# Designed miniproteins, single chains, continued (4): the designs that were tried, part 32

Each design is a single chain, and the fold is of that chain. pLDDT is the mean over its residues in the fold that is shown.

## One batch from the design tools (miniprotein)

Design m13162
Fold by ESMFold2-Fast:
Structure m13162 (fold): chain A 60 residues (1-60)
Amino acid sequence: MEKVALFAQQASEKERRGIFAALQVLLRGGSDEEAIKAAQEAGLDKSTAERVVKLVREDL
């Protein structure tokens, strides 16, 4: 959680929305692919979404 929180503090509102969407998918038992998709739907590009999902996984 701490690495994701620090990233979120420096992130745009769009990036924070993507982080939150990815976190919610992963916490409910969704796949990494589902979490990446949710972050992209929040407005992140694929590479940023993949990085966000990786950071969320490392903090779980």
Scores: mean pLDDT 74

Design m13163
Fold by ESMFold2-Fast:
Structure m13163 (fold): chain A 57 residues (1-57)
Amino acid sequence: SAEIEALKKELRELAKKRPEFEAIADEAITRADELVAQGKEEEAKEVLERAKEVMNM
């Protein structure tokens, strides 16, 4: 979905600013893609939003 793609892009941009969060961003994006493949888009959004919250401190 467009919302999931936007969140993935935002996590990648945050990781560029703070390299210490690159692993968290990559893990969240990978897990979100797996959830989307299973039809669990709401859970995918939650994973990405939670990662963003941690990284955007």
Scores: mean pLDDT 81

Design m13164
Fold by ESMFold2-Fast:
Structure m13164 (fold): chain A 86 residues (1-86)
Amino acid sequence: MQRALEGDEWAALFLDGLGRYYYSKGDYETAAVYFEIAARGFEKLGYYKKAAESYRLMADAFDKLGNTEKAQQYRKKAEEAEKKAS
């Protein structure tokens, strides 16, 4: 059973970095997966600004895939996370 790395700041930063790496390679589907795990990890840690950034990158990845509906959904998640940031 896979245990989520969502509570560890270093794991979330590492996964965000992997998302950015796959994004740079044009693998937007894999990038979106890593950004989702990173965003959830940042939210669990209360790092809402970082979570918002990961959700925005996920939205950008879905835009690159032509999935404008998912892109808009994740932009809304980014906005919600940013509103929790202080």
Scores: mean pLDDT 81

Design m13165
Fold by ESMFold2-Fast:
Structure m13165 (fold): chain A 67 residues (1-67)
Amino acid sequence: DIEELISKLPEEVAELLRKFKEAAEAGDIEAAVEYAQQLREKLEELKVSEEQRELAFKTMELILKRA
């Protein structure tokens, strides 16, 4: 369950992942790319653990695979 995976991440990362998911499902490529870039920047800013960074990227991959 993608929403369950999103809920395990920090709130700021979870919010960006939900926006990314909505954009990807809507076929809004421009918005999806923008949110993906913001996600990468936020992960660097927060200096999240390797495990949380990996979970965030795997969640993005699952969203794209199902969109």
Scores: mean pLDDT 82

Design m13166
Fold by ESMFold2-Fast:
Structure m13166 (fold): chain A 60 residues (1-60)
Amino acid sequence: GKLEKLTKEIVEIIRKYVKEGKLDEAGKEAGKLIKEGNLSDDEIAEVVHKLVEEREKVLS
């Protein structure tokens, strides 16, 4: 659905910018997509949870 598509899009952008060493840009783009998506608190929590999982994989 729309939440899964948005979450995947955010994760892809984060991965791309992290690989390029542009962590600030990653956070900025993720925040922009969350704002544009007009997500509920539950939907924001779901996106944040997936972003935390991806960050843990990069830091390991």
Scores: mean pLDDT 71

Design m13167
Fold by ESMFold2-Fast:
Structure m13167 (fold): chain A 59 residues (1-59)
Amino acid sequence: MEEARRLAEEGLELAREGRLEEGQRLVTKAYILAQEAGDDALAEEIAARAREVLRELGV
C-alpha cells in the first residue's frame, strides 16, 4: 500500500497549493487502490485526511 499512501500525500499537498483538480484526482486514485487492496483502514484514513484538507480550504 505504499503507492496508495504516496498518491494520497501528493494529492493532498497539491490541494493545499491550490491545485484542487489535480489533488482530487490523485486522492481518488489512492482511495480506489486502498479499497481494491481490501485495506479499509487506509481507505478511511485517506477519506478523513481529504475531508480535513477540504475543511481547511473552505470547500
Scores: mean pLDDT 80

Design m13168
Fold by ESMFold2-Fast:
Structure m13168 (fold): chain A 73 residues (1-73)
Amino acid sequence: EEVEKARELLEKAREALKNGDYETAVQYFEEALKLAPDSPVAPEAYRLLSQAYYKLGDTFKAIEYALKARELE
């Protein structure tokens, strides 16, 4: 149930990312991770968070989340 809700948030975050709304995308990814931190949603959410932060100019957070995604693989 939490995993299903997290997947819905992940899809909303992807749409925000496509539309260039990187701040909204970050919020949805963080909410998805809060609901399902130990699910298959987590590494994908961290990977996309890294991309969103890179687009926002936060290189340090982009690297941090890329490493987190790798640790889960």
Scores: mean pLDDT 82

Design m13169
Fold by ESMFold2-Fast:
Structure m13169 (fold): chain A 62 residues (1-62)
Amino acid sequence: MKLLAKVIEDYEAKKEDELTLKKGELVEVLEIVDDYYVLAKSLETGKEGLVPKYVLEKLEEL
């Protein structure tokens, strides 16, 4: 199973390639991009984009 993460605080996208997320939403982590960002897919909207790591709590690990 791919890594799922829970959004732990609201985040507003600042660039076209970022996701806007609300606290309590679930995302699928597709790729760890760098020390600050992951590429994630919103399970609520199906949109993909960059998300800061600090707004995510890991739920499942492989």
Scores: mean pLDDT 78

Design m13170
Fold by ESMFold2-Fast:
Structure m13170 (fold): chain A 60 residues (1-60)
Amino acid sequence: SHMDEEKKKIEEYLRKRVSEMDPEQLKQMRLTYQSILEYSTNPDIKEEAQIGLKIIDERL
């Protein structure tokens, strides 16, 4: 579906960004995504944060 294709593009973009981060930047981004998941009420931002957190956890 169109929504699935957009989600894949976001995931690819986040994977490229995460691949360029050092370990300290990865830890800071992990904390940021965790905070978004706990405190944000925006479902789109939470979904992006969930994808980003999974990608970061795969690298730690």
Scores: mean pLDDT 82

Design m13171
Fold by ESMFold2-Fast:
Structure m13171 (fold): chain A 90 residues (1-90)
Amino acid sequence: ITEEEIEEGLRRAREMAKEIVEKAEEAIKKGDKKEAEEYLERLRKLVEVLLEDAEQLEKLGHHESAEKLRKLAEEVKKKYEELEEKLKKL
């Protein structure tokens, strides 16, 4: 896998996370608890995938790219926790 391919994957992952976050926020604003829970579960799964991918990149020697994925996973996890708190107050 090339560095360019890794950077493109990171870009796609960031866009995917943003889309899921926006959908979760919309569901929370509507009071649609079930829809919000579905998007939060997708966001949680994305964090797991990003951490697994980071571990694989680390094993392959792509240390900087692995760190970028871990940082993205931390950002997504923070958004997940914020949205989960909003959902609980619903």
Scores: mean pLDDT 84

Design m13172
Fold by ESMFold2-Fast:
Order: structure tokens, then sequence, then C-alpha cells
Structure m13172 (fold): chain A 61 residues (1-61)
């Protein structure tokens, strides 16, 4: 059903957000020149993915 498809898509987006948050934490733990920039980028992407998931949940009645 359409509702189940949207629920699965939202779940996938939340999972992708969690992976990117984990990536940000990992990046910030590294002593690399780009670690701070990489961590920030992953954190921003995680937030965007969560916002997309929330919008899909608004379509689910």
Amino acid sequence: SEKKALERKAAALYTAAAINEAGAYFDSSLSLPSAEEDAKANKELAEELREEAEKLEEEIE
C-alpha cells in the first residue's frame, strides 16, 4: 500500500541519518586535516535526511 511504502521510505531516511551522524562522530575522532569539515558535512546531511523523513510522516494518516 502507499502508506506502507511511505513508512518504509521514512524508516530508510532515518537509518541514513543515523549512519551519517555516526560518520560525523567518527570523523571528529580522527586527527585528520579535514576532520572538522567532514564531521560538519555529515551532521548537516543527517539533519536534512531527518527533515525529509518527518515530511513523509506528515503524509501518513
Scores: mean pLDDT 78

Design m13173
Fold by ESMFold2-Fast:
Structure m13173 (fold): chain A 61 residues (1-61)
Amino acid sequence: MSLDELFEETARLLKEYEETGDPAVAAEFNRRLAEVVARARAEGLSTEEAVRRLIAAYKAV
């Protein structure tokens, strides 16, 4: 999965959690968020850039 796809999937899970309140969705969101952070760091993204990309993905979902 590409880094962009990972940001999109994480944002989608956050939207789903906001709509459902399902703790299983929250758990999956937390797993994906950890993966995004690890992947972004590995690719040399700053924390600020990673946050901006996540916000952009969230607005697009």
Scores: mean pLDDT 81

Design m13174
Fold by ESMFold2-Fast:
Structure m13174 (fold): chain A 67 residues (1-67)
Amino acid sequence: SSEEALEEARRIIEAALRRHGRLSEEELKKVWELLKKASGFKSPPSNDEVALLVLGVIEAIRRNRER
């Protein structure tokens, strides 16, 4: 489900930032894989598309943390 995929993406992003201070390419791909399952993307996206999606998820997580 979309909500579960977003929670998994949040955990991956948060753990990566704590460990590396940034997301590795492998972690970016894992997050993208979760988003693909949620939305049913057919084609492999470019790295730019993945980066935009990850940035959007990071922004959502930051706003949730303010709560």
Scores: mean pLDDT 63

Design m13175
Fold by ESMFold2-Fast:
Structure m13175 (fold): chain A 65 residues (1-65)
Amino acid sequence: AEENLKKGDELLKQGKFEEAVKYYREAIKQDPNNAEAWRNLALAYAKLGKLDEAARYSQKAVELE
């Protein structure tokens, strides 16, 4: 779970947003209550210009805090 989150973060820093989304989704599958994974998934979608999805996932992160 933590490993998938960290790999997603590494890919996000490299500008590999679609690959980062895949790892964040795996992190969420392993721990659906991980607010950081939802927040970073939202950021990756925002970077891809998918603002509606970004807003939905950002809201989920806030609900888990």
Scores: mean pLDDT 84

Design m13176
Fold by ESMFold2-Fast:
Structure m13176 (fold): chain A 56 residues (1-56)
Amino acid sequence: SEIFNKAIEAGKAIKEATGVGVKVTVKSSDEVEFEFERPLSEEEKKLAEEIIKKVL
């Protein structure tokens, strides 16, 4: 699935950018869940949101 590959790519990119591990679950073609290993700072959250928008 294309969405699965993109979701995994987004999770890896977030970890590369923030250092925070991400558990990615694809629930449907338009629903992806990201579970962070710790709460993100405001700066990390903005980076994660930008990555998700670019990849998905």
Scores: mean pLDDT 79

Design m13177
Fold by ESMFold2-Fast:
Structure m13177 (fold): chain A 79 residues (1-79)
Amino acid sequence: LLAEAERLDAEARRLAAEAERLREEGRRTGREEELGPKAEELLRRAGVLHARAMALKAEAAGDAEAAARFRAEAERLAA
């Protein structure tokens, strides 16, 4: 569980960093209309992965309530 959670967190951080680069590129080049939505999609995907990682960490800690809340958050963000 924890190893999988760390993998998901690492992927989430990668996607968030990519989104930040796209926003910076859009601002520099005047392409915010093109790159902004791409950055927002990456941030949403990063949020889903982070929530899934937090759910796995909560399960590993035996916190079923927190795990359920993070699973619900991941589903909300994925919709």
Scores: mean pLDDT 83

Design m13178
Fold by ESMFold2-Fast:
Structure m13178 (fold): chain A 66 residues (1-66)
Amino acid sequence: KVTVTIVGEKPGVDLSGKVLKKGETITFPADTTTITLLPDGTLVVRDEATGRVLLADSDDVEVKIE
């Protein structure tokens, strides 16, 4: 599984409009999840099966893959 934890001051944003703050976590299935780092430092975590997307600053998140 893919676990994303907000560790910095910048919040993560779920495209459903939900905001994730420092200390909060979200989990995605490892087999259907793609992780893309954009040139501006934005991390895009997408579940291809459900269409769920999380946007966060790469310097403000910790990603654990198991």
Scores: mean pLDDT 79

Design m13179
Fold by ESMFold2-Fast:
Structure m13179 (fold): chain A 57 residues (1-57)
Amino acid sequence: MEERVEAVVAAARERGITALSEEEMRALAAELLAQGLSPEEVVQALAARDTQLKLAA
């Protein structure tokens, strides 16, 4: 699980996700992976959340 969470966080950072902290990205990634989402789906969900936070600010 840890390795998958870290891979998702690294991919999210590569995509320029900055509105979420690394702790928030790890927590959300762990939750979504536990729900059965693929790493790609999790990265897309993090990107969508990042965009929402940036637009809401």
Scores: mean pLDDT 79

Design m13180
Fold by ESMFold2-Fast:
Structure m13180 (fold): chain A 56 residues (1-56)
Amino acid sequence: NLKEEAEKAYEELSPEDLAERVKILLESDDELHRKAAEAALEVLSEKAPEAAEKVK
């Protein structure tokens, strides 16, 4: 489940490190990487909205 993996990543990484990873994955040509990045961005938007804005 991508959302559960995203929540785990949020707990293990700082919000800033997760935001940087999301930026990279959103530019990937791999559909799974983009979906994982979208799930992580949703978690960031709920728990650390300031870090989520840095992705844009």
Scores: mean pLDDT 78

Design m13181
Fold by ESMFold2-Fast:
Structure m13181 (fold): chain A 73 residues (1-73)
Amino acid sequence: MLSRARRLAEDYEKHKDDPEALEKLGQEAQRWMDEVERARRGDKEAFDKLIQEAEKENPKTAEALREVRKLRE
């Protein structure tokens, strides 16, 4: 889970100025959230926990993940 979240965060940082790329990242985030929900109920809570875990390893990755989360709202 964390490695997928990190990849989404990296893609967001690379293409955050491109609305089309952000739309595609939103779709990727949705797919990833669906996978996380299989293990837990409540996509938002599961994503929040992954951001917290990422923050322990790399605060910049956690910041990027928060931005990716905003793509889903």
Scores: mean pLDDT 64

Design m13182
Fold by ESMFold2-Fast:
Structure m13182 (fold): chain A 97 residues (1-97)
Amino acid sequence: MDPVVAAGIYEAEAKRHPDDAEVWLNLGKAYDALGQYDKAIEAYQKAIELDPTNAEAYVNLGKAYEKKGDFETARKWYEKALEIDPNNEEAKELLKK
């Protein structure tokens, strides 16, 4: 899906279903693909607030901070993802960098 189209769709869905963690996660991914990292971070934080057990949201939050050059904050979120899911291979690989 085109990230601009995806962002528009998920912005509308987040407005209609503000308590759906998956909608906020997908909105964050769309903003991330557009290079809108501050908006992506806000959306991922909402996803985590609604579903604190989704390790993917913590990994994506870390990646957004890394794209902003904040590697220390990114590492902390990858470590948090591993606290939630110790077998998360993506978080393990990102912590090797």
Scores: mean pLDDT 86

Design m13183
Fold by ESMFold2-Fast:
Structure m13183 (fold): chain A 71 residues (1-71)
Amino acid sequence: IEKIEKEIKELEKEIEEKKKEIERLREELAKETDPIRRVGLELRIVGLETEIELKKKKIEKLKEELKKLKE
């Protein structure tokens, strides 16, 4: 049980770090005037958003597992 709670906290921390990276990339995108470089930044942002969604799904599964163990 304790291990699952720690894993959830670590995933939440990783999500926050990726959100900060997305914020920096969005700031860079706002300043970027080159259309090709803008597309590259947008693709990187989408990639990070996908990673966040996968981590959120893992957290949901871990929370369901924790619920079953604790009832």
Scores: mean pLDDT 83

Design m13184
Fold by ESMFold2-Fast:
Structure m13184 (fold): chain A 90 residues (1-90)
Amino acid sequence: MAEELRERAMELARRAIELLREAARVAEEDPERARELLEEAEELALEAGRLAKEVAELGDEAGAQAVAELLAEGALALREELERAVRLIE
């Protein structure tokens, strides 16, 4: 089951990053839409984190680390765009 949970966590992490990217893109034009996308991305990222914890508890620490790195890399790559998007929404 660890492999299945890892694959699911990775998929949720990728979806969260995609939503963050879309939120950054639309923030200037549609702040309401950007806010909705950020909220959905947060929910997916939290779920990916929960699954990564389960993956680690099942002994796949490398798989859990891969999910954490994917989320961290995605957030860092979009940091400036997300900071701008959040400023426009708030």
Scores: mean pLDDT 78

Design m13185
Fold by ESMFold2-Fast:
Structure m13185 (fold): chain A 54 residues (1-54)
Amino acid sequence: SMREELEKFSREVLEEEFKRNPNATGRELARDIGRVLAEIGDRLLPVLKEFVKE
């Protein structure tokens, strides 16, 4: 479901970015993407939890 879509999307984004910029900055970009995804998840997870709970 949403978790699978996020994982798939993150893989596509990372693959595309690494191909475009396979530099030292690629590592930092991967870290930033991970952080952004975590932030999105943190903001949406409480809302999703409400739907699962109720």
Scores: mean pLDDT 66

Design m13186
Fold by ESMFold2-Fast:
Order: sequence, then C-alpha cells, then structure tokens
Structure m13186 (fold): chain A 64 residues (1-64)
Amino acid sequence: MQKRAVEIAAENLAEISRAEMELIGDEDTGKKAVELAKKAGENPEEQAKYMTEAVELVKKAREA
C-alpha cells in the first residue's frame, strides 16, 4: 500500500499552503486546507477529491 507516501505528500502540501495563507492573513483557510489534506491521507479512495478541494480552497483564497 502506498498510504505512507500519500500521507507525506498531503502533509507537505498542507504545510506549504498553511505558510502561504499565514502570509496573506487567512489562517482559517490554511487550517481547512490542512484538514482536507489529512482526510486525503486517511481516505486513499477519496484522495483525489480531498486534494482537489484543498487546492481549490487555497487558489480561491489567493484570488480573493
């Protein structure tokens, strides 16, 4: 199972997103992105869905 690699990738993406959101001043969006990345790691069958939602959330926050 590639669960470990998926979890590490999701965690790294969440940390990067969180750092960027802190610079923008939107800590709530950062926290939500981290939660979605965590769910992606915990649910391999829904990984794509959660990762897509995390990316979209960060993208929308950066545009706003």
Scores: mean pLDDT 66

Design m13187
Fold by ESMFold2-Fast:
Structure m13187 (fold): chain A 68 residues (1-68)
Amino acid sequence: MKEKVRELILRTVGYIIAAIGALLDGNREEAEKYTRRAIELLRQVSELDPSMREETTRMIERLKKLVK
């Protein structure tokens, strides 16, 4: 369980970096695409580890504000 959560977090970080890169390039469409994928992975993290639900919820809210 912990190892799978770690893998999901690493993938989420990859998508966040890609989204930030797209925003810096002015590419809103790509940024939204990568942000949505990161949010989906964060939801999976909260399902697998309920103790991380508060942190994943905060990250999801921040990501939504970043691209909205």
Scores: mean pLDDT 80

Design m13188
Fold by ESMFold2-Fast:
Structure m13188 (fold): chain A 55 residues (1-55)
Amino acid sequence: SAASAAFIAAQKALAAAQLPASRAALAEARREGDLLREIGATLAVIGDELTLSLK
């Protein structure tokens, strides 16, 4: 439906906007050796990338 397509488009737009910040947070966590933040940031990056792969 048009509503489902619009929802997916909105989710992709949000993921695209968030991804650079999520990647920066992951790089910072890795640089600092903060393993718990690295896990959280890695999951955020994976989530954003998977969302962008939706058809």
Scores: mean pLDDT 84

Design m13189
Fold by ESMFold2-Fast:
Structure m13189 (fold): chain A 55 residues (1-55)
Amino acid sequence: MEAREQIEKAREALSKGDRKGAIENALKAFDLALEEGDEELAREAMDVLRRAMLM
């Protein structure tokens, strides 16, 4: 699933302190998850995005 792949990239960016990469990948994952109707993935993407914003 493409949204899942973007979430994994966002989480890796978070672990490396790459705020910009984490935000970009999390936003992309959120958009894809909403388009697919996967609310669980959308919530995961939002959690990663919030963490990146607080960096």
Scores: mean pLDDT 81

Design m13190
Fold by ESMFold2-Fast:
Structure m13190 (fold): chain A 61 residues (1-61)
Amino acid sequence: DKEIEEQIKQLEEYMKKRLEKLLKEKSSVSKIVSFSLKGTAALLEIREKKSSLEEALEIME
């Protein structure tokens, strides 16, 4: 589904920018790992459940 692919790309871009910010701020390894796990869950939410980008971003909180 093309819509799912576009939402995944948008989420990946958001995750890249957030990870870059965390690294620049010298965030703890625990915080970075937690963020990565939430990012994976958000990607699965879009891919498996066809959820919106907004719904996936709620998982990142």
Scores: mean pLDDT 76

Design m13191
Fold by ESMFold2-Fast:
Structure m13191 (fold): chain A 57 residues (1-57)
Amino acid sequence: MVEEAKQLKKKGDEAEKKGDYDTAISLYNSAAELAKDVDPELAKEAEKNAKEVEKKK
């Protein structure tokens, strides 16, 4: 499951690079939820990334 969370975070990074902030936020939130029980540090980082993207809107 950690691999899937990392993939979602990567897709979020790519969406942010394209300026697709809504997609980036959704992907980061999905990564955080998936990583919650298996990698809390990754989950926290993905959640932080989502909040940073929200500030750019």
Scores: mean pLDDT 80

Design m13192
Fold by ESMFold2-Fast:
Structure m13192 (fold): chain A 62 residues (1-62)
Amino acid sequence: MKYLAEAIYDYTAKTKEELSLKKGELVEILEVVDDEYVKVKSLKTGKEGLVPKEYLKLLEKL
């Protein structure tokens, strides 16, 4: 199940698997990985990576 989400805070990637986001950036949630992280695709850059769930606001079910 895919969702549209917005970054509510700036996030800086800590590993190669993570994606850096700027506040207000739109992402597609591709996969829920665990209790802390989701795999997303940035709609601005097309890059994919892991981000903490707490940094995202769900907008819409795709």
Scores: mean pLDDT 81

Design m13193
Fold by ESMFold2-Fast:
Structure m13193 (fold): chain A 99 residues (1-99)
Amino acid sequence: MKDELEAVRKHLLRELEKRLTPDQVAQVKAILDESYQKILEAIENGEDPVAKIKEIFEETLEKLRSLPGLTPEQQAFVERLLRAFYRHAIALAEEKKKA
């Protein structure tokens, strides 16, 4: 689980480098690193990890929308990647609950 989620996170960071400047990647990475730690805690210690991950996603999305210096196209690109990452995190949390 953790290794799979970490692989998806690394892939997301590589995709960001294609359309964002290094400074923009660093800002997005800081937000994602904070969210990633919250997701891991929710999966390991949460009573309802799926609901908590959805809450973390909405909070993370709001933080990204508040970042200055991203164009509307860059913001949409980051949101698309973030949605894919959280969809994967939710799927892993659901699989762990059923196992």
Scores: mean pLDDT 80

Design m13194
Fold by ESMFold2-Fast:
Structure m13194 (fold): chain A 99 residues (1-99)
Amino acid sequence: NVDRARSLIDTARQLIRLGQQHLSRGNFDDAIDSLVQALRNALRAGRLGRDDDVIRQEAGRTIMLVARAISDLQQQLSPDQRTQLQNRVDQVIDDIDNS
């Protein structure tokens, strides 16, 4: 569904901005929550928009933006927090791939 995919991309982009804002303020737990939700929305958009070249491209760009934001966040986290974030990321990918 193209309309639903567009809505998910818009939500993911909003969540990336929110996550980056939390990161800049040192609110790491809120940054993790926002960026994990952004990843989930972007991946779902990619799957729903697979038949639309424009949506597929925009979802791909959004996934790359989330991945970079998560990478930046990981550099500022403790080892335990990095493991927790990676587990949440892996769970999102597994959930989407198996749905």
Scores: mean pLDDT 87

Design m13195
Fold by ESMFold2-Fast:
Structure m13195 (fold): chain A 65 residues (1-65)
Amino acid sequence: AVSPAALAALRAAPDGVVRNAILQMSPETALAVLRALPGLSEETLRYLADHHPSPEVRAEARRRL
């Protein structure tokens, strides 16, 4: 499960840090983070849609564009 503290840290982090963190997450954790963070930039969502190793995470990021 994604902790409230981890979500708060990601909300405060610059886009490049958020992208790199999510890219290294398991698909389940990455999906939970995407669902919990409505304020992710379109650039971050587009990057994840194109580059995340999980097709499920890529589909979720693309759905939010």
Scores: mean pLDDT 81

Design m13196
Fold by ESMFold2-Fast:
Structure m13196 (fold): chain A 61 residues (1-61)
Amino acid sequence: SEVIERAALAELLAAGMSREQAEEVLRLARDGRTEEAIELLKRGGLSEEQARRIVEALVAS
């Protein structure tokens, strides 16, 4: 899970998301709030497909 969280954080920062927004996505995913995490990523400029892939990987870890 730590490896996947680190990879996701790096990907979100590379996509132009702020550290605060990236950390909120990780928090929502850890809390099982998957649809809210996906919505936050989409509002941050990611596609639905990319957002869902990232959140599903975090939840599965």
Scores: mean pLDDT 81

Design m13198
Fold by ESMFold2-Fast:
Structure m13198 (fold): chain A 118 residues (1-118)
Amino acid sequence: SPEFERIEREAVERLRKILEELGIPDSAMDKIVEIFRALIRNLRRAGLTPEEIREVVDALLDRFSELLRKLKAGEITPDEAIEEMRAFVEELLADRPEVAGQVIGYLEAIITIVEKAL
């Protein structure tokens, strides 16, 4: 749908800005963006509406930005960032535990790439 394509485009643009601010190299950024697009498409396949996807994605990007800044500053470890993100996603998607598990898997993969790129 045109609305879904707009949400994906806006989310990817926001994610790229976060990663650029952190100094993530282009090759790692492209891999992260691909995983994040897969996350958004998974939400769509799980039956979330465009509005639900936007709300989930915006909340994830807000929390992700905060955790990545802490990770870059050495204030938290990658394992701590993954655990905090897991707890956040489990609360955000409490009504959809299978979807929460899938989203956590994508975010864990992204945090692992960020760690190696820092």
Scores: mean pLDDT 88

Design m13199
Fold by ESMFold2-Fast:
Structure m13199 (fold): chain A 61 residues (1-61)
Amino acid sequence: SMITAVAKESFEGPEPQILSFKKGDKLIVEKVYSDGNVVARSTKTGKTGLLGSDLIEIESG
């Protein structure tokens, strides 16, 4: 099963490797690192990027 998450706040990534999203956006979690970083894909834009786990609520899909 895919792991999904919901953005807890809006965030504008300063660089292309950092994911930008709006509060309430659904994300697909691809990788979770022990340092609190996450690689996720936006279901709205299809873009994949890095974000902090504190910005999202992880849920099972």
Scores: mean pLDDT 81

Design m13200
Fold by ESMFold2-Fast:
Structure m13200 (fold): chain A 86 residues (1-86)
Amino acid sequence: SGEELYREALKLIEEAERLLLEAEDPSLSREERLRLIREAKRLAREAARLLEEAEGIPPEKKRELTARITAVLLRAIGLELDLELE
């Protein structure tokens, strides 16, 4: 069950990373890019929640996934700001 929560959090962050990569496509409209960024942020927050509830996970794995979640959130904020400035 802690392992199940961890696996679900991992899947969510992998999807969030994919969405942020898509959001960098300059051929997409600003609205489409913002939608992808906001969805990535939502998934990253949900992943953080699941990871916090996941018991019995090795500290190293939990730290690695926390770093990925943080990186996604910071990148999403940066992309949102870039779109507002352009």
Scores: mean pLDDT 89

